Designed miniproteins, single chains, continued (3). Designs and how they scored, part 9

Each design is a single chain, and the fold is of that chain. pLDDT is the mean over its residues in the fold that is shown.

## One batch from the design tools (miniprotein)

Design m8281
Fold by ESMFold2-Fast:
Structure m8281 (fold): chain A 67 residues (1-67)
Amino acid sequence: AERVLVTVPGQSGEQAAAGAVAVAETLGVKVLDARVVGPETAEIVVSGRGAELARALRQLGGEARVV
């Protein structure tokens, strides 16, 4: 499994998590877990393709990285 941290300026961690899960579903990336880890930050656990998810989230104006 891969972990992706996502932060979206001006969104809550809950909103960042929900948005990241929606993007993962659009890409066909299997989400194993999603949790809020900060006021604007969520961690999404995926079975693979974490780098692709992080890139898509960055293209939508967020900050995202595999950790």
Scores: mean pLDDT 86

Design m8282
Fold by ESMFold2-Fast:
Structure m8282 (fold): chain A 87 residues (1-87)
Amino acid sequence: MEEERLQKSQEHAREVAREFIEKMEKKFLEAYAEYKGISLEELRSMSEEERTKILDEEMKKLGIPVSLARSIGDKALVILLKIEAEK
């Protein structure tokens, strides 16, 4: 009984999480492109290395070490968007 409920809950949670992550990722990329004053197409054409470099630069301005900025990756983008929203 409890095992079947757990499996259904896990499947539902995975579907919800996947949809949420996809929507948030797209929304974050769009918001970050606007924040940097670049087009979404330009941001998408950037390599992972180029995107990481931009995140490193912005995190340095916030006083966050480069190594920490790189280790958190996408979380760095989320932090930047949160800070911008709080202005």
Scores: mean pLDDT 60

Design m8283
Fold by ESMFold2-Fast:
Structure m8283 (fold): chain A 83 residues (1-83)
Amino acid sequence: SAKAKLIETLEAEAADPSAPAEMREKLAEAAKALKAGNYEEAARKAGEAARIGALAEGASEEEAEEIARLAEEVVKAAVAADK
């Protein structure tokens, strides 16, 4: 399923030692929320992780905010696809 694939991806990224620790924590929280059926929390945490990653790579606040929004959309789309 789309949700199962997304959980696998989030858990793999949370295990990446090259990623910022704060980003990894948010990715792990997003995967946990998806497994629990807390889809709004999962989208929020995935967005927070994406924002942290974008800022770490030198994105502006505005760019990071848009990247976070896109990450939230990806989570919501994966949830909708399994319905």
Scores: mean pLDDT 86

Design m8284
Fold by ESMFold2-Fast:
Structure m8284 (fold): chain A 78 residues (1-78)
Amino acid sequence: MLIVSKTPSAIQGMLDQLVKKGLLTPEEVARLSPAEKEELYERIVEAAREAEKKGDAAGVMPRLQAIADETKARLAAG
C-alpha cells in the first residue's frame, strides 16, 4: 500500500513528469486549476494501479497519453 500524500509538491512533481515526457506543455499545466491538477493526479495514480493489477507495464503509457489528450481537449488550444 503506497501512501502517496496528495500534496501540492507531489501533484507538481507528477505534472513536471508529464511535461518532460511530452504529454503536456508547461502552458497547458499553467492553465489547470488546483482542483483540475488534483483530479489529473488521481486519474494518473489510478491508471498506474490498473496497469499494475493486470501486469501490463506496456499499457501504462497509452493510459497516460489518453488522460493527457482529454486534458488538452478541455484546455482547447494550449
Scores: mean pLDDT 74

Design m8285
Fold by ESMFold2-Fast:
Structure m8285 (fold): chain A 63 residues (1-63)
Amino acid sequence: SSAIPVLVKLLEHSSESVREAAAKILKELVPSNEGARNALEKVQKESSSVLARVYAHEILKTQ
């Protein structure tokens, strides 16, 4: 969905509260949304942002 790319981009936002909000929404989406899971797996493997990769790893690990 169009929301998933925006949420993924917010994982590297300068504001911690924004990153945490995006991570929470993505974590809630992963069990029911294959697009969210696939996007996070791609971020974990390919993102140039260390912050985004760490958030993606934590979200996927807590499944």
Scores: mean pLDDT 83

Design m8286
Fold by ESMFold2-Fast:
Structure m8286 (fold): chain A 73 residues (1-73)
Amino acid sequence: SMKERLERKRYVERHYGEEGALLMAAVVLTLKGPEKMIEKARRVLDRLAEGEDPDDAFYDDILELANYIKKEV
């Protein structure tokens, strides 16, 4: 729903922001991690570079990158 989208957006922006998303993507790409995480990192970078409005998949990718980094680093 729109409410859930707004709450997810606020959570990601409050805890990570654009700079946090960029740094997490860069860390995953630098690490020799699993292909699925590299692809998520690339998608996050592409969305940031294009300046398009984030969708639910974009926020999900950021949260998955954060969880991966916390577990593996």
Scores: mean pLDDT 74

Design m8287
Fold by ESMFold2-Fast:
Structure m8287 (fold): chain A 96 residues (1-96)
Amino acid sequence: ATSVIYVDAGTSFTLAVAFDGDLLVTDGKVSFGTNTLANPKDLAQIIKSLQAQYPAPIIVGGGAVENSAVQNAARAAGATAVASSTVEAVELIKAL
């Protein structure tokens, strides 16, 4: 099965969810409050941790990725793709 990791970068919570084919696996829930937007480097650490745990493509979306510093941190950490919106994140996941 093909695994995909989706990271939903929010202002209150950051969630990571893994998909193994059609099976949903929840990796966890991390709360950063408003610090998720203020500290994009924390997102980079989450992405690096997920890459060490799962050898799968990582798609990053959520409200916080509307901020270019958040997008840049995700890409620098090795995200496969970064969405500017939730709609774009869904399209990127479908393209895999």
Scores: mean pLDDT 66

Design m8288
Fold by ESMFold2-Fast:
Structure m8288 (fold): chain A 87 residues (1-87)
Amino acid sequence: SLRTAVEIEAEIIMRSLPTIVEAIFKVKRGELSEEEARELIREAIIEAMEELAAESEPRVREALEKAIEYTRETGELPSSEEIAEWL
């Protein structure tokens, strides 16, 4: 369901949001490069997905495992549409 995928994406974003916000402000303050910020954000997203997968039913866990692999390969969070294809 696309609705389930949207809820999964929202949960990933919400769990990683504090790290994303902090990374952006550190770049603005000159304390962190944009490249370093992207790496921290990528790692925070992967950690959020791994934690959510551990809490999820088998079908959702398998979709999140594919999402983790996608993020490791591309450096990007998969869209709700992509997550929906894995559900």
Scores: mean pLDDT 86

Design m8289
Fold by ESMFold2-Fast:
Structure m8289 (fold): chain A 90 residues (1-90)
Amino acid sequence: APTLEEIRDELLRERPAIEEALADSSASADMKEQIEIALRMIELAEEGRVREGVEAALDALLAAVYAKNPDAPEEDRAAAEAQRAALIAR
């Protein structure tokens, strides 16, 4: 699994691409909401709060997905929660 420092460096490197995606007029409201969550994670990473940013972003993304997809399969939810736990662990 990537380290928090590797995640921070990658987020900072990808920031221009994420900002470009937000400017894309073809992006749905749902996609823009997810991009805004990613930008918040980048802001926290720039402040040296990478772990807090990752935790907050994963929680927000999961909440947004489940709110829009209440019939989402339990297997998809379990997989997402496992990925969250793996990212938070290291």
Scores: mean pLDDT 68

Design m8290
Fold by ESMFold2-Fast:
Order: C-alpha cells, then sequence, then structure tokens
Structure m8290 (fold): chain A 94 residues (1-94)
C-alpha cells in the first residue's frame, strides 16, 4: 500500500539518521538512548502494521518525533537534514 511504502521510506531515513548520529557522537549515554529509541520505533511500527489503529499510529509518530529531536540535538547538519525530511514524510503519513 502507499502507506506501507511511506512507512518503509521513513524507516530508511531513520536508519540513515542513526548511522549519521553514531558518526557524530562518542557519548555512550546518547548512543544507548538512540538504540533504545530505534527499538521503540520498531515495536510501535510492528503494532501499527498489525492493528491498523489511529492510537498505534499516533504512538509510532510520537516515537519518530523523539528520534527526530535526538538527531537535531546532534549538531550534525546532515542529521538535521534527515530529521527535517523524516518530519515531512511523517506529516504526509498522519
Amino acid sequence: SEEEKLLEEIMRLLEEGMRLFFQSTSDQAARDAAVALAAAISAARKEYLKNKTEEDKKRLAAEVERFVALLRASGDPRAEAVADRTLELLRELM
């Protein structure tokens, strides 16, 4: 579906953002937070794809927005560009 394609593109951007984040930071606490957030997004996506409820969709969106905030906090302009693009696609999904 178009929605599933959009979700796949968002996940691809989040993987790119994660790679850039790990290149920009050596702080272990920040890295651990990013790993935990990626796991939360994966879990929320699985629940949304299974249940197809608006509540699960909003939960997924909230976790993605937390990851976007983390990317913006990195100070890497490349990570910030990925964050901005991710939010644009998320708005299209919602």
Scores: mean pLDDT 85

Design m8291
Fold by ESMFold2-Fast:
Structure m8291 (fold): chain A 61 residues (1-61)
Amino acid sequence: SVDERVERLLKEAEERLSPEQLEMFRIAVDAFLADPTLSDEEKVARIEETLRSFIELERRA
């Protein structure tokens, strides 16, 4: 389910992101989940893409 996939992504974010980045990531996740124009598949894809971007930014810092 979407909820299970999102929960898994949030757990990965908790392990890999700084507290500051994690807060920003959670805001982005909430925004995607609240968007009625996105399908469940699109919501998960955007969350996955955002997590990857945050991990890359932390790696470069």
Scores: mean pLDDT 84

Design m8292
Fold by ESMFold2-Fast:
Structure m8292 (fold): chain A 96 residues (1-96)
Amino acid sequence: KVTLFKSEKEGREVTVEEVDGKALVTYTITAPDTPLGLEIAEGLALMIVGVERSRGNEVVSFEVDEKARVVTAKVLTPLTTEQVVEQEKARKAARA
């Protein structure tokens, strides 16, 4: 399991793991400490899922944990874990 992105300030963590030769990307969004925090986190997760679907990736799970105030979305890509890691490195280099 490889962490692609982690920000405690933004409450976001993106990890990738290999499932049957394909990269499974897990998005974990922790709700902000505000009255609408969980609703905001869920909305952000839905936007991310929408973008991933538009790219042709499969959304395999979407879970809202109200008690933990965490939204988890899992997306299966046709790429290998190594290919996903290299794509993120290239995107960061292009923005730097």
Scores: mean pLDDT 77

Design m8293
Fold by ESMFold2-Fast:
Structure m8293 (fold): chain A 68 residues (1-68)
Amino acid sequence: SARDEAEALIAELREEARRAPPALATQLRWMVDELERLLASTDDEERIRRAIAGARAARAQFLAWHAA
C-alpha cells in the first residue's frame, strides 16, 4: 500500500540521517517529520503517493547540494 511504501521511505530516510553530515541530516529529518504528519492526517493513498514522490525528489536535490 501507499502507507507501507511511505513507512519504508521514512525508515530509509531515518537511517540516512543517522549517517549523514549535520546539515543533510537536518534536511532528511525534516522530510521524515513531514511524511509522518501526512500519515497522521490522511489515509488518502493518492495524496500519500504524491508526498512520497515529492520526498524522493527533495532527497535527490539535498544529496546533490551536499555533493557540490
Scores: mean pLDDT 86

Design m8294
Fold by ESMFold2-Fast:
Structure m8294 (fold): chain A 72 residues (1-72)
Amino acid sequence: NVEEIKKAIEEAKEKLLKTLDPEEQKLLEELVDSMLKGLEYAEKNNEYIGEVPTAEQIEEGFKSLLETKRNK
């Protein structure tokens, strides 16, 4: 479900911010990326017609955050 995936992404993002181990950060980044792809798939199947933020918009926001964390 879209809401469950969004909550899981937020949880992983929060863990990523708190994690000090670079290897663990990498695993969390990969997990978030995987969940974002799942969110895109779920939104495409759940709302074939609608006026809501696209999976791409949500994914782009999180990609920007992850890139900032990774590079800083």
Scores: mean pLDDT 63

Design m8295
Fold by ESMFold2-Fast:
Structure m8295 (fold): chain A 107 residues (1-107)
Amino acid sequence: MTPEELEKKREEERLKQEANLAISRGLDVADTLETIAKTYPERKDFGELAKKIRDAANELKKAMEEDPEVTREKLKQLQALTDEGIAKAREFYNELKERYLKELEES
């Protein structure tokens, strides 16, 4: 086995590990977004984003069985949606925290 062939095998193993971690992380974020959407019906956009993350995770799972190149593309898509979900959840919780602190100051 050449050094180049060995590096390619390590790259494929790393891709599979990154994909599995991204799926786990994405599903955890989707669960959080669904909880927000159920608690705050005005935030149905969080439920829609959660569905997009779950759909992307399922597409990534299928790609992992078929093609490394498609796996890389689907991994990037899932990571982008997951990061968007985290950013939106963080912004929402910061808004809730500011409202809560203001109520405490008025008490």
Scores: mean pLDDT 84

Design m8296
Fold by ESMFold2-Fast:
Structure m8296 (fold): chain A 116 residues (1-116)
Amino acid sequence: AKEDAEKLVELMKDPEGLDEAVRYLEDIISFKPLEEVIKTIIYADKLDPEALVTIVERLLDKDPLSPFTIALIEILKYLSEKYPEEVPALRNFLKERGLDKIKISPEAKKLLDEAL
């Protein structure tokens, strides 16, 4: 979680590191337990909120209609509503893109509540 957040921020220090950081976050979301995903996002927002927003924006834009992207938006919205002080940059990013208006599925909310 924290080590993964530190790696994401480290990758973003390289001007050409964005694509690698995007792949690294995508792998975390795909292969890590939901609790680890949540903690990684929270730590990254605390370490470098601008870098995290840049990575997330690129990841959402790769395939905006995929089930993966929808699930990621649900995770981000849940964090922004439940822990707004932990992820202030992501909360503002979601509001600016109108993604704060999406409805989190009851199934996703249950999994997110259980992961925390």
Scores: mean pLDDT 77

Design m8297
Fold by ESMFold2-Fast:
Structure m8297 (fold): chain A 111 residues (1-111)
Amino acid sequence: MATIMDLVNLLRAAAAGDVDAAVAHFRAILEKLGKKNDNETLAALGASIYDLIQATKGMFEVPGFNEEVKELLKKSKEYFTQKKYEKGAELFLRALELLGGEAVAEAIRSL
C-alpha cells in the first residue's frame, strides 16, 4: 500500500520539476500497490491525491499546487468513479504537467 508520505513526496518532487525524484517516488508507489503504470492506476492516483488534499487541507505544503491543479485532480476522481480510466489518467497527467512541467508528466507516463 502506498503511504501518505509517498504521495506527498511525489507531489513535492513534481512541483520542484525534479523528474528523477518524481519517477523514484512514483515507482515506489507502483511497487507498494502491486500495480502497473496503466490508465486505471493513474486515474486511481489522481483520485487518491485529491482525497489526500481534501483530508489534509492546510496540513502540508506543495509549491505551485493551485486551484487549477486541484480541479484537474477532482475531475480525475470523478472519471475514476465512473470507470472512465483513460480520461481520469489524462487529467491526472495534465495536473502533473501544470504542477511540474511536461517532462515530469511524460516521465511518469513512460514508466
Scores: mean pLDDT 79

Design m8298
Fold by ESMFold2-Fast:
Structure m8298 (fold): chain A 73 residues (1-73)
Amino acid sequence: MSVEEQAEAGARALREEARRAAAVDPEATIERLRREIEELREFVETETDEDEKFIAEVVLRAAEEVRREIEEA
């Protein structure tokens, strides 16, 4: 699996899981996503491996986007 494929798979999995969880408990899902976003931001800032940083940046964008979708619904 390429770095791009890993990033896309991670982003897709995160969005699908978050949307499913939000259908049951949107508030708990938002709280979890906020925590995951903070962890991903720290990882992106401190990671020196370009491939892992790229994957984290793509997943971070997906997490921020899906959190906004749930909050705005």
Scores: mean pLDDT 84

Design m8299
Fold by ESMFold2-Fast:
Structure m8299 (fold): chain A 78 residues (1-78)
Amino acid sequence: SSKEKAQQLLDTLKSPVLSQKEFGLKPTSALSADELKLVGNAYKELNQLDEAIKAYKLALLIKPNDADIHNNLAAALS
């Protein structure tokens, strides 16, 4: 299901192996921005807005000027 896929993608990003301590702003080996946007969209669809916001913010670390991700984040914050 969309929820299960979204949770697995977020859990991967929280993995110690992907360590956000030094690369929290721009991970060098991680899920694509499109995959993170999909995760955010899935959480937003399920009305889990805090998780959606987290996923969209992570997507913006990869594509900071993506208007679609910014619009989706703004919708989740409203």
Scores: mean pLDDT 67

Design m8300
Fold by ESMFold2-Fast:
Structure m8300 (fold): chain A 55 residues (1-55)
Amino acid sequence: AVGAISSELSKLATSESDKEIVHNKALSLIEEVGPLDDDQIGELQGSVAQSLLSK
């Protein structure tokens, strides 16, 4: 349910490669933290994207 947030963060991630990196990192973190809901996965993707774009 974080589609709107993902859309806004996509404006910051200017390439499809960046989006895939964010997605893969989020999945790796989920394996460490534990299973998350799809909505929580979207929030994780957003946080990772913002982190990458801050650098």
Scores: mean pLDDT 60

Design m8301
Fold by ESMFold2-Fast:
Structure m8301 (fold): chain A 56 residues (1-56)
Amino acid sequence: MTMLELAKANGDGPEPSEEERAAILAVTTEEEEREWAARMTASQAALLGRRVLEEQ
């Protein structure tokens, strides 16, 4: 599973498992977030960013 697929599941379906959510939250560096955002749609990137921000 790619990070893009994980982000799509988080945006379109039920929230990921605790382990999958931890993997998403591990992507917290600016460089990693930029690489991830470049590979997903703006809407999906915004939704993922909102999730990470709310979990902080």
Scores: mean pLDDT 54

Design m8302
Fold by ESMFold2-Fast:
Structure m8302 (fold): chain A 87 residues (1-87)
Amino acid sequence: SLEEVEKEIEELTKEASRLIEEAERVMAKNTDEAQKQEIRELVNRIMQLLSEARQAAEAGDVEKAREKIEEARREIERLREFLKQVK
C-alpha cells in the first residue's frame, strides 16, 4: 500500500543518513581521492534513488516507489561493503 511504501522510504532514509554520516567520517580521514570519489558517487546514487522513490509515492505510483526502494537498498549495501574495504 501507499502508507507502507511511505513508511519504508522513511525508515530507509534514516538508515541511509546514518551510513552517509559514517561515509563522511571515512572520507575525512582518507587521503585516497579515487576512493573518496567512489564514496561520493555511491552517496549521490542513494540520495537520487530515495528522491525518486518519494516522487513516485507522491504521485501514487506504488509499483515505481517499490522499484526505487529496492534499488536504493542495493546501493546502500554496496556503500556499506565499500566502507568495510576502506580503512
Scores: mean pLDDT 87

Design m8303
Fold by ESMFold2-Fast:
Order: sequence, then structure tokens, then C-alpha cells
Structure m8303 (fold): chain A 91 residues (1-91)
Amino acid sequence: GEASRIAALQAQRAAITAQLRALSRQIIALGTELSLKRMKLELGKKYGLLSEEELKELEAEIEKLQKELDPLTRRFTELSQQNVAIREQLA
């Protein structure tokens, strides 16, 4: 009955929370690397510290990291919304 429904929702929420924690670690790691590379690109352009080849390589690395980060941030948002919905069902 109701107790089984509540138990199922609690189990689902626990599973989603574990996934959110794993995604959070990946997002922080990739986001930090992306931010540092973007800063390096801006400073390199402003002060002429990077060759044309180094600029192209850095831009390619930034694009690759952004493409990896985008689906992870979307999944985090979707799972976060599901977690909130389950919490509201348990209230």
C-alpha cells in the first residue's frame, strides 16, 4: 500500500542523490579545467604569450571540454528536478 509507495520513492531519491554526487564531482573537475584554460587563452591573447599554434590547440581543448561538460550539466539539472519532484511527493 502507501508504505510500499513511500519506500519506493525513498529508494529512487537515494539512487538519484548518489548519481547527482557523482555528476557533481565530474562537473567540478571539468568546469575547473575549462575555467583555467579560458583564463590562459584570454591572458595569452591579451599579452601575446601564446603562439598561433598554441592558441588553436587551447581553443580546441576548450571546445572539447565544453562538449563533455554540456551533457553532464543537462543531466544534473534533469536529475535535480526529478529529486525535487520526489521530495514534493513525500511531503
Scores: mean pLDDT 90

Design m8304
Fold by ESMFold2-Fast:
Structure m8304 (fold): chain A 100 residues (1-100)
Amino acid sequence: MKEAKGSAVDSTTGNRITGEEREENGKREVTIEIETPDGRRFTFSWSDEADEERVAAQVAATLLVGEEIEPEVALEIFREALREGLSVEELRERLREAAE
């Protein structure tokens, strides 16, 4: 079994992200947990590379705003941000609007 673990905090929101990657029998599994300062927790996991982009977008969105956003909605907003060259703060505002 191979394991890697890390954590970080978004300085703007105080949201904490913790990541763990495990490999067992040649199968990779990644688990991400986000905790808000008010004690709300969100857990995300994926084991298929095809799901990584969608789940990563949802994780990033939740870290930035402290709300769960549908993965397809999060991914589209990130694609728009890349196309338009949005700042992190402009991206955060669009994600907040999607969470409402």
Scores: mean pLDDT 76

Design m8305
Fold by ESMFold2-Fast:
Structure m8305 (fold): chain A 70 residues (1-70)
Amino acid sequence: SRREAAEAVLALPTEELEEVAREAGISPEQLLRAAELIVDEGWSVREAADAVGISPAQLSRALRLAVERA
């Protein structure tokens, strides 16, 4: 689920978070904020991506990569 994927992002060590963000073409700060919006506010991937200025495709890729590392 999107919540489980976002929780996986928040659980990543800093170095792995930076690698996931780099692979998705986004900043670690954008990834962390988007994951927080999904977990804390229940936002959709589209809403969270729009809020941090990235595409839903970039955020979906980052969430998938985070789950693979968790």
Scores: mean pLDDT 87

Design m8306
Fold by ESMFold2-Fast:
Structure m8306 (fold): chain A 65 residues (1-65)
Amino acid sequence: MVSTQVANSLLLVAHLIDGADRETFYLGGEVETVDASYSEEQKIENVKEMVKRILAGEDAKLIEY
């Protein structure tokens, strides 16, 4: 059984770590973008911070152009 918040967190983590080139996410009231030009370590750090925010109660949605 998976809550919407957990599902959004898993989608964010999978997308940002597992080969996304560049994606835009809406967190709370802000738009976040992760760029594939980041080193692997930088991408992991950004994903950890975003996951912490989602698990703390912020809504996250993927925004595509």
Scores: mean pLDDT 54

Design m8307
Fold by ESMFold2-Fast:
Structure m8307 (fold): chain A 80 residues (1-80)
Amino acid sequence: MKSPFEILEEMGLKAVKEAKKLGEEVEEEVQLNLLKIRNLLEEKKYEEFDKKAEEFIEKYKDTEVGKILKEYYEEIKKAL
């Protein structure tokens, strides 16, 4: 099974691809939030990771980006 970081990288690639369809500003914001979440996970700040991931999913919930983030976030939590 993939590591949490491998799942996060796959999520990032798919989320950024969909964000590009929504515009450059959304793509930049999605990339920045992915970096923040990755850093929290790498530092093992799991409670802060969960909070930031849930905020990120909620922000994009009405988009394909939010759907991707939610599906992969659940897989990351199972891999931890």
Scores: mean pLDDT 84

Design m8308
Fold by ESMFold2-Fast:
Structure m8308 (fold): chain A 53 residues (1-53)
Amino acid sequence: MEIKVKPSDTYADVAARIHKETGVPLSLIIYDPTKKVKPGEKILIDGSFVKLV
C-alpha cells in the first residue's frame, strides 16, 4: 500500500495517516517523531508491522 506524504508532514503525521488508512495500531508503527519526511517521499506499507526510519 502507498501512503502519500504532504510537504509539511513529520513521521508522526505519516504514522497517524497509516493508522487511519490501514488500521495498523500506532504501537506497531516504529518511527522517530522528531524527523521530517523528505519532500516527495513515498511510503510503502507491506504488512501489519511498519518501521519508518
Scores: mean pLDDT 67

Design m8309
Fold by ESMFold2-Fast:
Structure m8309 (fold): chain A 87 residues (1-87)
Amino acid sequence: MLENARRVLEALTNGELTPRERRVLYGLVATNGDLRKTAELLGLSQSTVSRLTRRVLEKLGLPSREALIAAMEQLGLTPEIAKLLLK
């Protein structure tokens, strides 16, 4: 839904997400929603990634990681671009 993409863009541009929450968001896009791979990529525990993912979803009003990834893809944030943003 375009509405989900708009909400994500607003949150990224108005400072609603912390730097750590933004890195988890990019990590989820880079790993196609895999919490374990995201934890390994970011050097965080899987429990920390799970908790931060829940906070991001709550702040964005999104129902699932799948909805978040779909919204990010609609904004043109592919896994390849997300990996570049994490460097």
Scores: mean pLDDT 81

Design m8310
Fold by ESMFold2-Fast:
Structure m8310 (fold): chain A 58 residues (1-58)
Amino acid sequence: MDAETALAKLRELAATAEGEAGAIARAGLHESQRLLDQGDVEGAARTANAALRAAGVL
C-alpha cells in the first residue's frame, strides 16, 4: 500500500480504535509522520504498513 493510503488508514485507526490496536496505530502514525518530516517517504510507507499489519487491519 502506498504511503498516502497507508497513512490515511492509520490516521482513521488512531482516531477511532481503542486498546492495543489504537495504541499501535498512534505509535505508527507518530513514527511515519516523523519519517515524512525527514523526507523519507519510503520509510514512512513501510512504517505505516507495518503498523496496520500489527493492528490487524492488513
Scores: mean pLDDT 80

Design m8311
Fold by ESMFold2-Fast:
Structure m8311 (fold): chain A 75 residues (1-75)
Amino acid sequence: SVREEAEKLLKSLETDRDAAVRATSSAIRYTEYDIAGDERRKQAELLFFQGSLAKIEGKDDEALRLFEEGLRLLR
């Protein structure tokens, strides 16, 4: 399920702290540009980056929600 895949992503990021740090930097850059009208793939990538940022902040529930939303866009 989408939820199970999102939970696996959350756990993978816990193991790779460097990947989480890189994702945070990318999320900040993406936020500076209006991507609301961009391709769904770029929107999903932004959601994954925002999820990684939420995980770094200890907001696991928000991170899980963001990963689920990104996965739904990719279907």
Scores: mean pLDDT 64

Design m8312
Fold by ESMFold2-Fast:
Structure m8312 (fold): chain A 71 residues (1-71)
Amino acid sequence: MDVDAAIARGERLVAELEPAEVEELAERGAQILADNPSRALSELSPEEQDAVSVLLYRARQRGEATVAEHR
């Protein structure tokens, strides 16, 4: 699963979950990425992919504000 597909998956999960559960999954996703820095997203378990997908979707919503212009 590439980053774009992960973001799309995270968007769907965020729409279906309660805010507290979204925050818990985003925190879990950050820990999974910290523990697995060299692993591709497709090599993660489905549960780990869900957590990382929520994290990436949340990061994109916030991160685009910081990379809107790099000049």
Scores: mean pLDDT 72

Design m8313
Fold by ESMFold2-Fast:
Structure m8313 (fold): chain A 68 residues (1-68)
Amino acid sequence: MKPEDKLDKEQARKLLEEELKKRGIQLPQATIDQIAESIAEFGGTVKEAEVIAKQIERGVENGRNRPV
């Protein structure tokens, strides 16, 4: 996929799942779907999805939103 390619909901979901798995992050599927839908709604790109995954990683590191 090209960094500038616009993502639909399915592509955003798949890419987000892949990026989160690479970072060892576990999120509920419903949360991943909501984020992917937002990316697609605002015409997000592959690069934007990667940035969002990195931000989620920082949030998980802070322990604020980590499920037990």
Scores: mean pLDDT 72

Design m8314
Fold by ESMFold2-Fast:
Structure m8314 (fold): chain A 76 residues (1-76)
Amino acid sequence: GAMAPEPELTEEQKKALEERHKQWVDRLNEALERYRKEGREDKIAELERANKTHGPLYAAALADQIEEEERKRRAA
């Protein structure tokens, strides 16, 4: 048999998860691109490590949190 397990989800649920996953990946990539442009290498390294260790959901959430904190600091 194939190495990959059979899908447990309905096609609609699978599509919803793929769409959510794509949104997380897109958000992460946008944050990484912004940080590269700004020279925020420490944040890039943190997000890349989080993505490799905990996956894109965690990395995207971390990116969102970092961006929110940076926004607040720039506004203060």
Scores: mean pLDDT 73

Design m8315
Fold by ESMFold2-Fast:
Formats: structure tokens, sequence, C-alpha cells
Structure m8315 (fold): chain A 80 residues (1-80)
């Protein structure tokens, strides 16, 4: 399924980039990534509430939200 492959690729990308950013120890990069992921999470939450959004996009959002939430939590922990 097309959206499944795309979502899997995005999940891998989010996880890998989050790990690299945390490993870098660069506070500014961590803060910037955190801001961007929070904005993206909000966008996905709004998409799930949109009755006009395609089913494929909603399914992708449902799969990506847990990954984004986990990445956000890891980045927040790295800043403390």
Amino acid sequence: MEYDEEVKRQEEGIRELTKKIIESGDREKIEEALKKLREERKGLEELLKDETAPEEEKRAAERLLPVLEEAIEELEKALK
C-alpha cells in the first residue's frame, strides 16, 4: 500500500534524525527540532479532525502521531 510505505519511511526518518540530534548534544538543534515536531504534531491532530481529509492521509496521521509524540518526549528529556 502506497501510504504504508511512505509512512514507514517517515517513521524511520523521524526516529533516525531524533537520535542523531540528541547524540549531537547541540541544544539549539534540539530546541529547533522540538519546535518543528510540535508544529507537525498539531497539524496531524487537526487533519484527524478534518472530515474532508482523505482516508489515506488520516491513516498516515494516526501512525505518525505516536512516533512524533515519542520523538518530542525524547527531545524534551534531552533539554533537561
Scores: mean pLDDT 79

Design m8316
Fold by ESMFold2-Fast:
Structure m8316 (fold): chain A 67 residues (1-67)
Amino acid sequence: SMEEEQRAAEEAALRLVSTDYSNPAQVAATRAWLAETLRRHPAARELLLSIRDQLDAAARALLDELL
């Protein structure tokens, strides 16, 4: 449902914002989680694209790898 896609996008955004990008293990964990979440919720991609410009550069770069 769109509510599930919206929740997935919100969880992805929160994880992207809370990730310590100086920690390679955290970045790898976020990347793996985000890739799996986007496979399960493909429509979350469009929702994340709509907020992309609100993300910091490091978070945006990680998201761009998966979109």
Scores: mean pLDDT 82

